# Ledger of designs, part 32: designed miniproteins, single chains, continued (2)

Each design is a single chain, and the fold is of that chain. pLDDT is the mean over its residues in the fold that is shown.

## One batch from the design tools (miniprotein)

Design m5151
Fold by ESMFold2-Fast:
Structure m5151 (fold): chain A 102 residues (1-102)
Amino acid sequence: ALSPAVRAAVEALERLIELLEKHSDNPEIHEVVEELRELAERLRAAETPEERRAIALELVEKLSELARLLAEHADEFSEAELAELSTLLGRALQALAAELAA
């Protein structure tokens, strides 16, 4: 069974991916979405704390890249979409920080 932190991180990531898929015509956004999907599945499948830590660190780096891309392409999103994406990004980062602290 997934830890509460891992479950929360995966749920937030899956919602981020779903929202970003509406903008998958942007190649940079498409690439980040595919990388986030792969990392989320690897996090779910990870069997050891060491594996989860390594994947969580990769996810934090990739989410930081996503935050930069959202800032660069802000004109392609509505204010409501940016607010929801920002909230989900923060939720994912908080859950990953909790896993890293465990």
Scores: mean pLDDT 85

Design m5152
Fold by ESMFold2-Fast:
Structure m5152 (fold): chain A 55 residues (1-55)
Amino acid sequence: SNLENVKRLQELLKKMDADTKKKAFELMKEGMLDPSITAKEVQEEALAYLEEEFA
C-alpha cells in the first residue's frame, strides 16, 4: 500500500544524515512520495533512488 511506502521513507530518514534528508524532502515536495497523488510505482522508484544513494 501507499502507507507502506511512507513508512519505508520514514525508516530511511532515520538512517540518513541532514543533507540526505533535505533531498528526500525535495522529492516529497514534488509529490513523488505523496501517497494521495503519486502512483505507487513512482514512489517505489524514488525510494529505491534514496536507498541506493544514501541508505
Scores: mean pLDDT 62

Design m5153
Fold by ESMFold2-Fast:
Structure m5153 (fold): chain A 56 residues (1-56)
Amino acid sequence: MSPEEQIAQLERLAALAERSGDLELAREAYTKAAELHQQMGDEERARELRERAEAL
């Protein structure tokens, strides 16, 4: 799976977990998506996703 596909799946997983009340899973998924964005040079998006994970 490409990094872009992995990010898309992790962001979907995080949103579903957040909606279902599984905040631990949502936090992990947002954090993983942030790491992939950082590796791709998307530092602003990585920061936003980390902040979202911390807010959970």
Scores: mean pLDDT 83

Design m5154
Fold by ESMFold2-Fast:
Structure m5154 (fold): chain A 57 residues (1-57)
Amino acid sequence: GAPPAQLSPEVLEVAREIGEKLRAIGDGLDAGIAAGKKTGNREEMLELMRKAMEEAL
């Protein structure tokens, strides 16, 4: 079995927050990729992805 992971309550709370932020980032990234695909320009795609991630954070 897995060793008992004994983390402080603060660390567990941060881990949960990270999980929520990662979900938001993933959603923003997906939207940015979808928008970027229509341009056909790599630099514009990267800029849209960066903007989407900034909005998610």
Scores: mean pLDDT 69

Design m5155
Fold by ESMFold2-Fast:
Structure m5155 (fold): chain A 73 residues (1-73)
Amino acid sequence: SEAEEHLKKAREHIEKAREAAKKGDIEKAYEHLEKAREHLRLAEEAGAPKEELLELEIEIGVVELEAAVLKVT
């Protein structure tokens, strides 16, 4: 379904954001987080399960905090 496709893309961008953050590429990490949020929004519009949406939203927040810590250190 469209919801499943957008959830998959959101997960892919979250992983790319983590990899970018680990390499110290904070700008690239934030770009991937923005893409993940866009796909999460599209998944919600397509009727994705609330539990999966919440799980990915939490993951995005964790990666955002990881990137923010690296930016200030």
Scores: mean pLDDT 85

Design m5156
Fold by ESMFold2-Fast:
Structure m5156 (fold): chain A 67 residues (1-67)
Amino acid sequence: GEFRKELLKLIGEILRIIGEILDLERELEKETDPERIREIREEIERLEREREELLKKMEELEKEKGK
């Protein structure tokens, strides 16, 4: 029954990343420094790419349970 454990772990990682993105978006709304705004946007883009990678891993796990 490793599938459930791996799925929950991936969900937990995705939720963590979503939380970080939301915190950065909140910071972005309050930020007026153009340099800091660019830095925050780049960090959000990096986290979104990590989220996409984790979603791909979840899709792979779903394919594996169909074996």
Scores: mean pLDDT 82

Design m5157
Fold by ESMFold2-Fast:
Parts: sequence; structure tokens; C-alpha cells
Structure m5157 (fold): chain A 105 residues (1-105)
Amino acid sequence: SMEEVKERAVRTVRDYLAGRLSEEELVERLAELAKEIAGLSEEERREIAEAVARTIVADTRHDPREAFKAFVRAFARGGVEAGLPLDEVARLAQLIADAFNRLMA
């Protein structure tokens, strides 16, 4: 169900960017997603990170860098609240950051 996790991650990002999720609701959804993403292969994690980054970059309603910062902050909070090790949360956040930086280059 990597495809289901990917679709849910993209939908969560879109809902947040559209103003349909509060920051706390975003953190809650990202806590569940972080647990599922941590259970995936490295290749699947990169694919989801790229899809998330692409969704942020494609949104014209917000400055992509500010939207990205808000998202990564919420993702880090969610991962920690989900009980993931701090180094694992940092690793997952870095995959999203790497994908975002490639798309903004």
C-alpha cells in the first residue's frame, strides 16, 4: 500500500495548502503518515518525499519556501509525537528537503 500512503500524503499536503487543515490537524495526520513511511523501503520513501515536495512547489497560493518550512516543522512534530526516534524523523525530513531543493533548482 505504498500507493495509498503516497495518495494520503499528497492529499494531506493539498488540504493544508488549501486551508482545510489547521496546523494541529496537519501534525496529527503527519504523525500517522510518518509511522507508515518509516515502515517503507528507501526507494518508496524517496518516491513519497518527491510527490510531497512536488505538491508544495506546484501550489501557486503560497510562497513555496514558506509552505515547505511550515510542512517540515509539522512533519517533525508529528514524527516525534508518533514516537519515532529523533534521528529517523530527521532522516525522513531530509528526504523531503532534498526533493524540494532539487525541484527549486
Scores: mean pLDDT 86

Design m5158
Fold by ESMFold2-Fast:
Structure m5158 (fold): chain A 61 residues (1-61)
Amino acid sequence: MPQVVIATGEAPTEEEAIEKARRRALEKARELGLEPVAEAITVEKDGDTYIASVALRAVPR
């Protein structure tokens, strides 16, 4: 069954926030022995920071 791995990242730039969130999500998937098959990214700006959420739809390797 497909699983969803979610991670967040916060940074002063949108690019850095996405990079942090993606890296964390991929690390979690790897630790769980999962292969990502789809990615969804959402980014919100809160004051002086960007908050990115990366959701990986993943399957067992």
Scores: mean pLDDT 81

Design m5159
Fold by ESMFold2-Fast:
Order: sequence, then structure tokens, then C-alpha cells
Structure m5159 (fold): chain A 65 residues (1-65)
Amino acid sequence: SDVIDRLAIHELVTEFGVSRETAEEIVALARAGASVEEIAALLQKEGVSPETARRLAANIVAAYR
């Protein structure tokens, strides 16, 4: 859903300081069925803490289930 995509991108950019380009990549990966671990690893590479990255990745994956 475009609405879910926009909300996820907005939160990643505004609340967690993730670049828009990486936020769009994370959403594309979630839509393709990427695991919580894969998305959390990408969030950590962007400077999100391991605990926050894991929680955020789980929420993103659940939204696309």
C-alpha cells in the first residue's frame, strides 16, 4: 500500500534520521519479504541503535504481512 510506504518512509526519515533513499530501500525490501534481521542490519548501518533497529524492523515487517 502506498499509504503504508509513505508512513514508514516518513517515520524513518523524521524520527530516526535515516536518509530518504535508504528508507525507500527498506520499504522495498519489506515488500519483497525481507526478514527482520536483514532490515535491522540495514538500519544499524545507517546509525540506528541495535535495539531500536530490531524493534523498528519487526514493526515494518509486520505492516507488510
Scores: mean pLDDT 84

Design m5160
Fold by ESMFold2-Fast:
Structure m5160 (fold): chain A 56 residues (1-56)
Amino acid sequence: SKFEEAVKAAEEIIREKGRRPSEEEIRELAEKFDISLKQARDAVDIAELRLLREKL
């Protein structure tokens, strides 16, 4: 789904930059995957949780 693609894209940003995506990057994710800004923020939250679990 577009949402899962957005989650993976958010994970890539976190891995590359070592931080949560900025509000601008979240807006770009929403536009790129044709999802709402809320869905893009949810995708970022899921990406952070998934990456945190990988370290446990």
Scores: mean pLDDT 84

Design m5161
Fold by ESMFold2-Fast:
Structure m5161 (fold): chain A 67 residues (1-67)
Amino acid sequence: SMATQQAAVELLFDPSIPLRSLAGVGKRFGVSAQTVQRWFNRYIRENNLAESIHDLLIQLLIEELES
């Protein structure tokens, strides 16, 4: 559901979570890291957030490549 996708993406933005990763969020929702990445990309596109969160996008991408 869209509500589930929104909740998963919001976990990636939560500064109180000490280790944020696409794989970790995916495991919590029973989906693959690639599925969470698709939800994240869709959320960014629909909310026009690409420029505001460029640094976060780079951080998440690096963490996925290193895991």
Scores: mean pLDDT 65

Design m5162
Fold by ESMFold2-Fast:
Parts: C-alpha cells; structure tokens; sequence
Structure m5162 (fold): chain A 62 residues (1-62)
C-alpha cells in the first residue's frame, strides 16, 4: 500500500498517478489520482490536475 506524505502537492500526486499508470500499476494510479483530488479540495484548488485525475479514474474503472 502507498503512504502519501502531507507535503505532497496535488500536481505531484497527479504525476505519480501518471507514472504508475505507465508502469501498468492501475491500483496505485487510482490511489494517487484520488489523493490528488482530495489534496486539491483540502487546499481549495480547482486545477486542471483535479479534472484530469477524475477523467483518468473513470477510464481505469470502466
């Protein structure tokens, strides 16, 4: 399981999700994308990373 430090930014979490997806680790990719969305919401950010993370999660689950 992935432990996500509090100092990780939404951008970094999104990039880690892309990396995991490229490696075929879909479980880790989804976890990083969900963490990116959660962190962005906690910070009050509505960034492109949130929108792309949500799209990637849908594609990986469908």
Amino acid sequence: KITIPDDYTPELLYRLGLYAEKQGDLESAIAFYEAAIKKAKELGLDTEYVKEAEKRIKELKE
Scores: mean pLDDT 77

Design m5163
Fold by ESMFold2-Fast:
Structure m5163 (fold): chain A 60 residues (1-60)
Amino acid sequence: MKGLYRAKKDVFATGPAVLSFKEGDLLEVLEEYEDGNAVVRNLKTGEVGLVGMDYLEEVE
């Protein structure tokens, strides 16, 4: 099931399609890849991009 996640730390994008976010931002996982990366939507900004799942914590 696609889940709601919270950012563990601030991340700033250094390339195209990579998402910037702040610690505590809520992110919706849209697609998860087998390499540990995911396409997510930042619920605060509405932006969509790639992120490493290691930066995210699942919200219950």
Scores: mean pLDDT 74

Design m5164
Fold by ESMFold2-Fast:
Parts: sequence; C-alpha cells; structure tokens
Structure m5164 (fold): chain A 56 residues (1-56)
Amino acid sequence: AEEHLRKALEAGQAGDGAAGAEHLLASGVVDRETAERVREGGGPAAASAAGNLLAS
C-alpha cells in the first residue's frame, strides 16, 4: 500500500492525475469512486490525496 501511495504522490506532483488515481486504486486504501474523482481533479488532486494518506 505505501509503495503505491508514494507513486501516486510522485505522479500527482508531476501533474499526472490519471497515473496518480491508478496508483491510489492499486494501493487498496481508496475505492474506485474516489480514484475516479482524483483522476478528474488531475495532478493536484492526486498529490493531495496521496500526501494526506501517507501523513496519516
């Protein structure tokens, strides 16, 4: 889970919301609906979601 969250953060920081959402879904800590919302929000949404999960 942590490795995928780190990759989601990296993708989000690079502006790749689609890759970030895919890594969030692969982490198993978010559902598909949340991952789809992140994909639509782009890189900033992916970075924010992954960063919050990693900080918890």
Scores: mean pLDDT 79

Design m5165
Fold by ESMFold2-Fast:
Structure m5165 (fold): chain A 90 residues (1-90)
Amino acid sequence: DEEEILKKFYELTNMKLTLEEIRELIERAEKNDEKGLALSLAAVLIEAEGPEELIERALEVAGVSREIAEVYAKYYEDKEKRKEEIEKLK
């Protein structure tokens, strides 16, 4: 449900965007070489259960695997646990 995805996205980011505006934000992140923004968008979209197309595009722009983005999604506020899980992926 698009409305539930956008509601969850707003709750996680405090950004009230449409799916097209999220796509535009991902494309802007590529143009400006904002890899960190793209990673954050991938993680948020995974948590919001957003469209697979947008998740894949954000992962491509970020230059990271889905597994890394899933660790960021799961442990967004837990830096130490995030570090431990990323080390396991090496």
Scores: mean pLDDT 79

Design m5166
Fold by ESMFold2-Fast:
Structure m5166 (fold): chain A 98 residues (1-98)
Amino acid sequence: GREGLLRIELILNTTAVRSAQLHQAGADQSALDALKAEAKADLDKLLEEAQKKGLIKRPSKEEVDRTIDDLVTGAAQIGIDDPEAAKASLEKVLKELK
């Protein structure tokens, strides 16, 4: 439900903020890779719980990995810094999989 979507939005927004902080600190690729791994694990767990409850059809691992990778590398930095845009993008993916 909406609570699950809000938690997904929180993970994405928190990851975007953490990515920006790491880039500002001049963090190495190892730190960025650790952030990506953590975000993917958290998102996968939440999506699995939502799927088990019959709330969504789980996005592919490739779609989840791409979303987190783009966010952490800053490729979609402006779009991800907007929580409403990030939520809309995720809702679109989830809707296409329903």
Scores: mean pLDDT 66

Design m5167
Fold by ESMFold2-Fast:
Structure m5167 (fold): chain A 110 residues (1-110)
Amino acid sequence: MKEELLKEGEKLFEEGLKYLGKGKYEEAIKLLKKAIELYEEALGEESIKVGETLAYLGEAYFKLGKYEEAIEYYEKAIEAYKKAAEKGNEEAKELLEIVKKRLEGIKDNL
């Protein structure tokens, strides 16, 4: 059950990234939102996979000029990575700092 959810989530995540790379931001958002639902069910909302997917949703909304939604999703990604880092995940600490710097750069250029 968990493995099937993770596999489908990974498929939707990868498809979302492909659409993001093609400039198909609305399609990317739909796929990434579905990936988050599956990742949260499989791994919990504080997982690195959820944080990573939230950060890409922030990027997609930013590319659409939806800056309030972009900021919201980056802040959610920061919260997910912070919780993972507090549980001793070293990779989450590095990802947390990357997303914090990205969010600061976005706010400074708005």
Scores: mean pLDDT 85

Design m5168
Fold by ESMFold2-Fast:
Structure m5168 (fold): chain A 75 residues (1-75)
Amino acid sequence: MKELVEKMLKSPDDKEWAELLKELLKLKGMPEEEAEKLGEELLEFREELEEKLKKEKGVTREEIIEIRQKAVEKL
């Protein structure tokens, strides 16, 4: 888990970052189909997610859902 988060924060490639996010979501118990879809949707919020990951040294499934909801409300 920690190694995956550190790898995400160091990744310069959006595609690699999205794949790592999908793996993180699957490890946190999200169904594969939901993780694939959400990983792609959240790529647009990469910087915001990285700030959250830095502060908390990890992101829960609930925190990812909250970030998505706040991003939608801001639009």
Scores: mean pLDDT 66

Design m5170
Fold by ESMFold2-Fast:
Structure m5170 (fold): chain A 56 residues (1-56)
Amino acid sequence: LDEIQKLVAELVKKIDENLTPEEQQELREKITKLADERGLNTEEEIKKFLEELLKE
């Protein structure tokens, strides 16, 4: 989970440069929750999900 949270933090920084630190934290939490709710339980699935969001 720590590895996933670090990847999410990098993703949040790349999504929107204008987000405040607090907004980045909220987005990070929401992305983590969304991945968990989708049943993305493997690192492989989560990495693919994050890569898709990052490159979109």
Scores: mean pLDDT 65

Design m5171
Fold by ESMFold2-Fast:
Structure m5171 (fold): chain A 78 residues (1-78)
Amino acid sequence: SEEELEEALELALEVARTGKEEKREEFLAFFRKLSREQQLELLGRIQERALAEKDPEIRTRLEELALEAADLLAEQQA
């Protein structure tokens, strides 16, 4: 649902802003529960937010989180 995607995106932004490991694990656990279609949509939204981000530290953490989420998607495909 759109609500789940918005919640997941907000969690991803919180991970990027805080750098907290507990929030990262919470995001990844949430991501694993999403459908493949929702995971792909969320990945696109995180990548879009990273491109728009002016703070290099937050941008880097968003990019790293997107790569980690993409790796999880690839593992689920295998």
Scores: mean pLDDT 84

Design m5172
Fold by ESMFold2-Fast:
Structure m5172 (fold): chain A 60 residues (1-60)
Amino acid sequence: AVELMRAVRDQPRRLPRDLSLRKGDLVEVLRRVNENYWLGRRLATGEVGYVGAAALEPAP
């Protein structure tokens, strides 16, 4: 199953491998690396990178 999450706020890229997100962006969760840091794909761009779990909520 595809796990879709939504960005709750704008999130600039902090590290080279991080996703840059805008509030409302849809992210497919590919891997939960730990409780605070996940690997995701931004659907609008297809970009793959790391995202803070606190920046995401379940998509309706």
Scores: mean pLDDT 80

Design m5173
Fold by ESMFold2-Fast:
Structure m5173 (fold): chain A 80 residues (1-80)
Amino acid sequence: DPGVELARQASELAREARERIKDPETRERVVRLLEEAGSAAIRGDFETAARYLREAAELSPDPQISQRLLQLADRAEQLA
């Protein structure tokens, strides 16, 4: 069940983004992108999920979150 697993991991990263990203505007944008990525993954649209995850990684000021987002985006591309 790769879509559900990817959505679960995106949800976990969204929780971490809410805790670690201090700027409210950037935090909301990153969380929204992760929610969109999870929804795309559940639909089996892994190409769109990967795009949202990469955009979230570029916006994230936290290098550890960005690195994990890029790893998850690579995972989504492998499933596409």
Scores: mean pLDDT 88

Design m5174
Fold by ESMFold2-Fast:
Structure m5174 (fold): chain A 67 residues (1-67)
Amino acid sequence: GPVDPREVEIALLEIKAAIAKKNGDYKTASEYYEQAARLARESGDVETARILEEAAKKYREQYEKKK
């Protein structure tokens, strides 16, 4: 079946974000979620983009709020 190359990139970015998150690296996790959200927006997947944007916001806020 047809697979959008951006769908593969989104999946890889989500995996990278999950690894960063497991290691407590919330800054890197938020950056990967932001990249994935951008690609989802570009592919017209509004629901996936919204979920990824919320994940990016959550982990960016965790990284920024406290030492």
Scores: mean pLDDT 83

Design m5175
Fold by ESMFold2-Fast:
Formats: sequence, structure tokens, C-alpha cells
Structure m5175 (fold): chain A 96 residues (1-96)
Amino acid sequence: GEAEEAAREAREAAREAEEAARRAVEAVKKYKPGDEESAKELEEAAREALEAANEAAEAAERAAAAGADREAVLEAYFAAGVAALAAGVALALAKK
């Protein structure tokens, strides 16, 4: 039903947000002040993490509205938060 589909979509969005957060953290680790290439990679990873965070949050809201499994909803909200935090850190470094 709709609840099972929404739970599946929330879990998929959570995985994508977790992967994007991981890439943003790796870009932060590899960032070198004054290096244009690493700054570009950092900005791209931050943008992808923010997009994935928004998608995971939206998927979590749809899953909650559909009465989906609580764990799937919480996983998507948690992954969205982690990806948003990673994006924020990456953007703050890239704009210096």
C-alpha cells in the first residue's frame, strides 16, 4: 500500500543522504585552503549533500503522512539532519 511504498522511498532517500554526507565529510578532509580544485569539490559535495538532505526530509514527511513504519520515518529524518550538517560545514569552509 501507500505506507509501504512511502517507507521504501524514505529508506532509499536516507541511504542517498548518508552517501552524500559521507562524500561531503571526505571533501572536508581533502580540502586545502587556497586550492581551487579541492574548493570546487567541497562546494559540489556540499550542494549534493544539501539536496539529498532536502529529499530525505521530504520523503520522511510523506512517509509519516502515509502512516509508514516509524523506523523508516526516523531513519530518513536522521539522515537528512546528518547530510544538512555535513553540507553546512562544507559550505562554511568553501566560502572562506
Scores: mean pLDDT 88

Design m5176
Fold by ESMFold2-Fast:
Structure m5176 (fold): chain A 86 residues (1-86)
Amino acid sequence: SEAESRIKELEEKLAANPSAELYNELGIEYMKAGKYDEAIEYFQRALALDPNYSEAYRNLGKTYDKKGDYEKAVEAYQQAARLDAA
């Protein structure tokens, strides 16, 4: 599928040169595929490399929201908002 092809391309890029942005992009693709737990892991990996990556926090919030974990979604959105206000 198109999603599987994009994931493979991102995984190959990440193997060559890992970055917070590539982890975030992988998280987005897994989120679109409905693979919420894998998406969360990738967003957390992005945040491990760049703790101030507000977009990764927003994507974590969206993923928790889709998973029905509203408490964690709110926490992630609040962290993104704090970073954007800094």
Scores: mean pLDDT 88

Design m5177
Fold by ESMFold2-Fast:
Structure m5177 (fold): chain A 61 residues (1-61)
Amino acid sequence: SLEELIEEARRLAEELRELGFPKYAEEVLKMVEEAERTKDLELAKKALESARQALAIARQM
């Protein structure tokens, strides 16, 4: 589950980068890196949620 959350968050961060929001992608990836290092499931969930929210907004622009 942690690994699945990390993979999905990384995928969404790449989409953010492709849409022209590399700074937001970097913030998500930093959260993912820390969650993977610390095995923090809650941080991984927050990273994924942040990526989803950013993507929803970015796609409307």
Scores: mean pLDDT 82

Design m5178
Fold by ESMFold2-Fast:
Order: structure tokens, then sequence, then C-alpha cells
Structure m5178 (fold): chain A 79 residues (1-79)
């Protein structure tokens, strides 16, 4: 039962992460978020992805890696 609860929470976290990345991208395009904040967010997402992978949370790690790549691409295109 605890394992199923953990998997459900991970799916919810993945969906929230996707929505947060979309919102952050939108806010950046509107000039409400700085390039430095996007860079910091991408770096943190990469570190969290590595930690999640070490803990066997592959779906969370994949979502964090995709979030980091999306933010890193936005930073690269703006620089």
Amino acid sequence: MEKEEKEKKEKELVELLKKEVEELERLFREGKVTLEQLRDAAEHARKLAEQARKEGREKVAEALEEAAERLEKLVEEAE
C-alpha cells in the first residue's frame, strides 16, 4: 500500500513540475522572471534529477531532466 501511495505522489509531482516549468517559461517571456532565475532553476533541476535517479525514482528523474533541458535551452537561446 505504501509503495502505491509513493507512486501516486510521484505522478502528481511530475504533473506539477511540468505545469511549473510551463508557467516559468511563460513568466520569462513576459519579462517577470530573469535569465539568472531560469539558470538557477535549471541547475537545481539537474541536481534533483541526479538525486532522484540514485533513489530509484526514474520517472521523477526523467521529468526533472526534461525540465532542466527545457530551461537550459531557453537560457541558451536568450544568451
Scores: mean pLDDT 77

Design m5179
Fold by ESMFold2-Fast:
Structure m5179 (fold): chain A 67 residues (1-67)
Amino acid sequence: MKSSVLSRVTLVDAAMNHSEASAAQIEAAIAAVERDAPAHIEYGVLTEEEVAETLAKLRARLAALRA
């Protein structure tokens, strides 16, 4: 196994699954996904489409919290 569990950003799970996630937590999750996404794509854990979809959801939620 390619240690995908250890490579997954706990912040992303928190930001997506907790309705009370703060803007700072969502920003940290976006930064972590952008940092780790190339490795996950290279190792075949995630597709570019899945990464783009996750980032779009996080950015939409961040925009709603900043409103």
Scores: mean pLDDT 66

Design m5180
Fold by ESMFold2-Fast:
Structure m5180 (fold): chain A 105 residues (1-105)
Amino acid sequence: PEDLIQHMLDLVRRSVERLLEKGYLSEEQAKFILENIEEAVKKGINMSEEEREKYLEALHEFMTLLIEKYPNLSVQEMEDAATVFQVLFLAKNFTPEEAFDFLTS
């Protein structure tokens, strides 16, 4: 439904805005992510069970890398980083390592 897609787009935009405000993302990184959120949301809601399992495994690998480098992240910052990873993974086919390198460059 259009309302669900719009709600999910707004949630992703807020996650990107929070990370940008806190200095975890540059303006260029935020712009790149925002250009891909619609594709990522559409792919996310249409994931098969197999695609979901693959995504969750990749998310686990990404979060492991993130927590090792930034052990003091808040729950909100971890959720926002996971949301950004979902965009990069679904829309741009980033691996956990590629997404980690992109966000920590």
Scores: mean pLDDT 85

Design m5181
Fold by ESMFold2-Fast:
Structure m5181 (fold): chain A 66 residues (1-66)
Amino acid sequence: GRAALDRLARELGARGGVSPETVLRLVEEIMSLRGEERKRKIEEVMRRYGFSGEELERLGVLLVLS
């Protein structure tokens, strides 16, 4: 639910040096993309903020379920 999404966004934001709102916007942007563009955006976000692919996937699932 939303509480789990908000908690994970705060944890990842703290590690990446960004707000939870920025984490959620990045995940929404990734989910708006398809194929190679989504793949490139995931790699960019992982490189810039230190998030894992599994963490971004979990956020995406929680966002859809919220």
Scores: mean pLDDT 81

Design m5182
Fold by ESMFold2-Fast:
Structure m5182 (fold): chain A 69 residues (1-69)
Amino acid sequence: DAKEYLEKGKELFEQGKYEEAAEYYVKALEIDPNNEEIRKAAAEFALGLQELGREDLAAKLGEKVKPLS
């Protein structure tokens, strides 16, 4: 389930639909917050958003990717 959301998020990102992609990445992180693959993909996506000037979306993802101790 979480992997399915990650896959859709990647597809939307490739289509330039950044806000929709961010929603799917957030859903994947909410379902499986300790999944290293999802966390890594979300972190890479957040960096991409920041480079595109979408700092608001990058910050939103950063809140969900924060380290769990």
Scores: mean pLDDT 77

Design m5184
Fold by ESMFold2-Fast:
Structure m5184 (fold): chain A 86 residues (1-86)
Amino acid sequence: SAEEAAEEALKVAEDEKADPLEAARAAAEGAGAVAADPNASPEAGYKAAQAGRLAAKKAEGEAAPAAAGAAIAGVGAAFQAGAKTG
């Protein structure tokens, strides 16, 4: 599900042993799943966006664009799902 994909992406992004490219790929997958699911919860959207931001912080060089794209997609999905920030 979108929720499971977003949660797994966040888990990978938080893992100190995860390669930056692996974290970016997981974040992109989570964001894509949330964006594709109109019933995705705001929580799933937030987790996907957070995973993308964490992956971007891990990324050096070529991994950074993929992580940034994932973060943007996750934020868009969260907005679509009705998430509120503050």
Scores: mean pLDDT 70

Design m5185
Fold by ESMFold2-Fast:
Structure m5185 (fold): chain A 80 residues (1-80)
Amino acid sequence: DSEKARELLKKAEKAFEEGKLKEAVELAEKALVYALRAGDKELALEALELLIKTAEKLEEQGDEEAKKKLEEAKKLRERL
């Protein structure tokens, strides 16, 4: 729901600030899932932007999985 999505988003933001990029991506993905389930487009977009930002940093480090997540996230953003 929206409340769970907000909690997960705050945890993802903290992980990102602490440089825990893989954890931040996982938490942002969970936040996005809960936001979409709640029908909260605004919260889904916030989670998606954090996911994109974090995945971009991981891609810079050569993470091929992050590159695919980044492309998927950008496509989802265009459809929201």
Scores: mean pLDDT 84

Design m5186
Fold by ESMFold2-Fast:
Structure m5186 (fold): chain A 91 residues (1-91)
Amino acid sequence: SPLLELLRRLEELLEEARRSGADERLVFEGILLANEIQALALARGDEELARVAGELAGLFVEILASTDPAERERLLERAEELLEEMRRLAE
């Protein structure tokens, strides 16, 4: 499934971000993955998955714009929660 592969790549990206920090490269990759999932969800008529994927893309943009390490950590925690929601919706 293309969706499950994108979710797996996103999970690996968030694990790397926790381990090494959310550098600009990882954040841009996260935006691209979230946008791909949103586009796929919209093409399938999956409005809930599209909404969650859009929210995740927005969180990565906020991480990219943030200079506060504590805010970046909270945004990453929210991103992990949205990934779990997307995994539930994909079942």
Scores: mean pLDDT 87

Design m5187
Fold by ESMFold2-Fast:
Structure m5187 (fold): chain A 72 residues (1-72)
Amino acid sequence: EEILKQSLKNLSAEDIEKALLDAGVPEEVARPLAEHVAKNDATLGDVYRALLGAGVPEEVARKAVEKLHSLL
């Protein structure tokens, strides 16, 4: 799916963190992930995989990706 290949390059760590928190991602996961994504030009697919790897429910991870995509 093309959406998962989209770069988050144009979003700040603050914007990414807010979208993750709004989707229900815990702050202890949202903050370090947002910082990592902002520094490493990560894709929506990278975020989705990282959230699942951190134990975030699939429903919440999908909602987070949808919110981030809406900011692009």
Scores: mean pLDDT 81

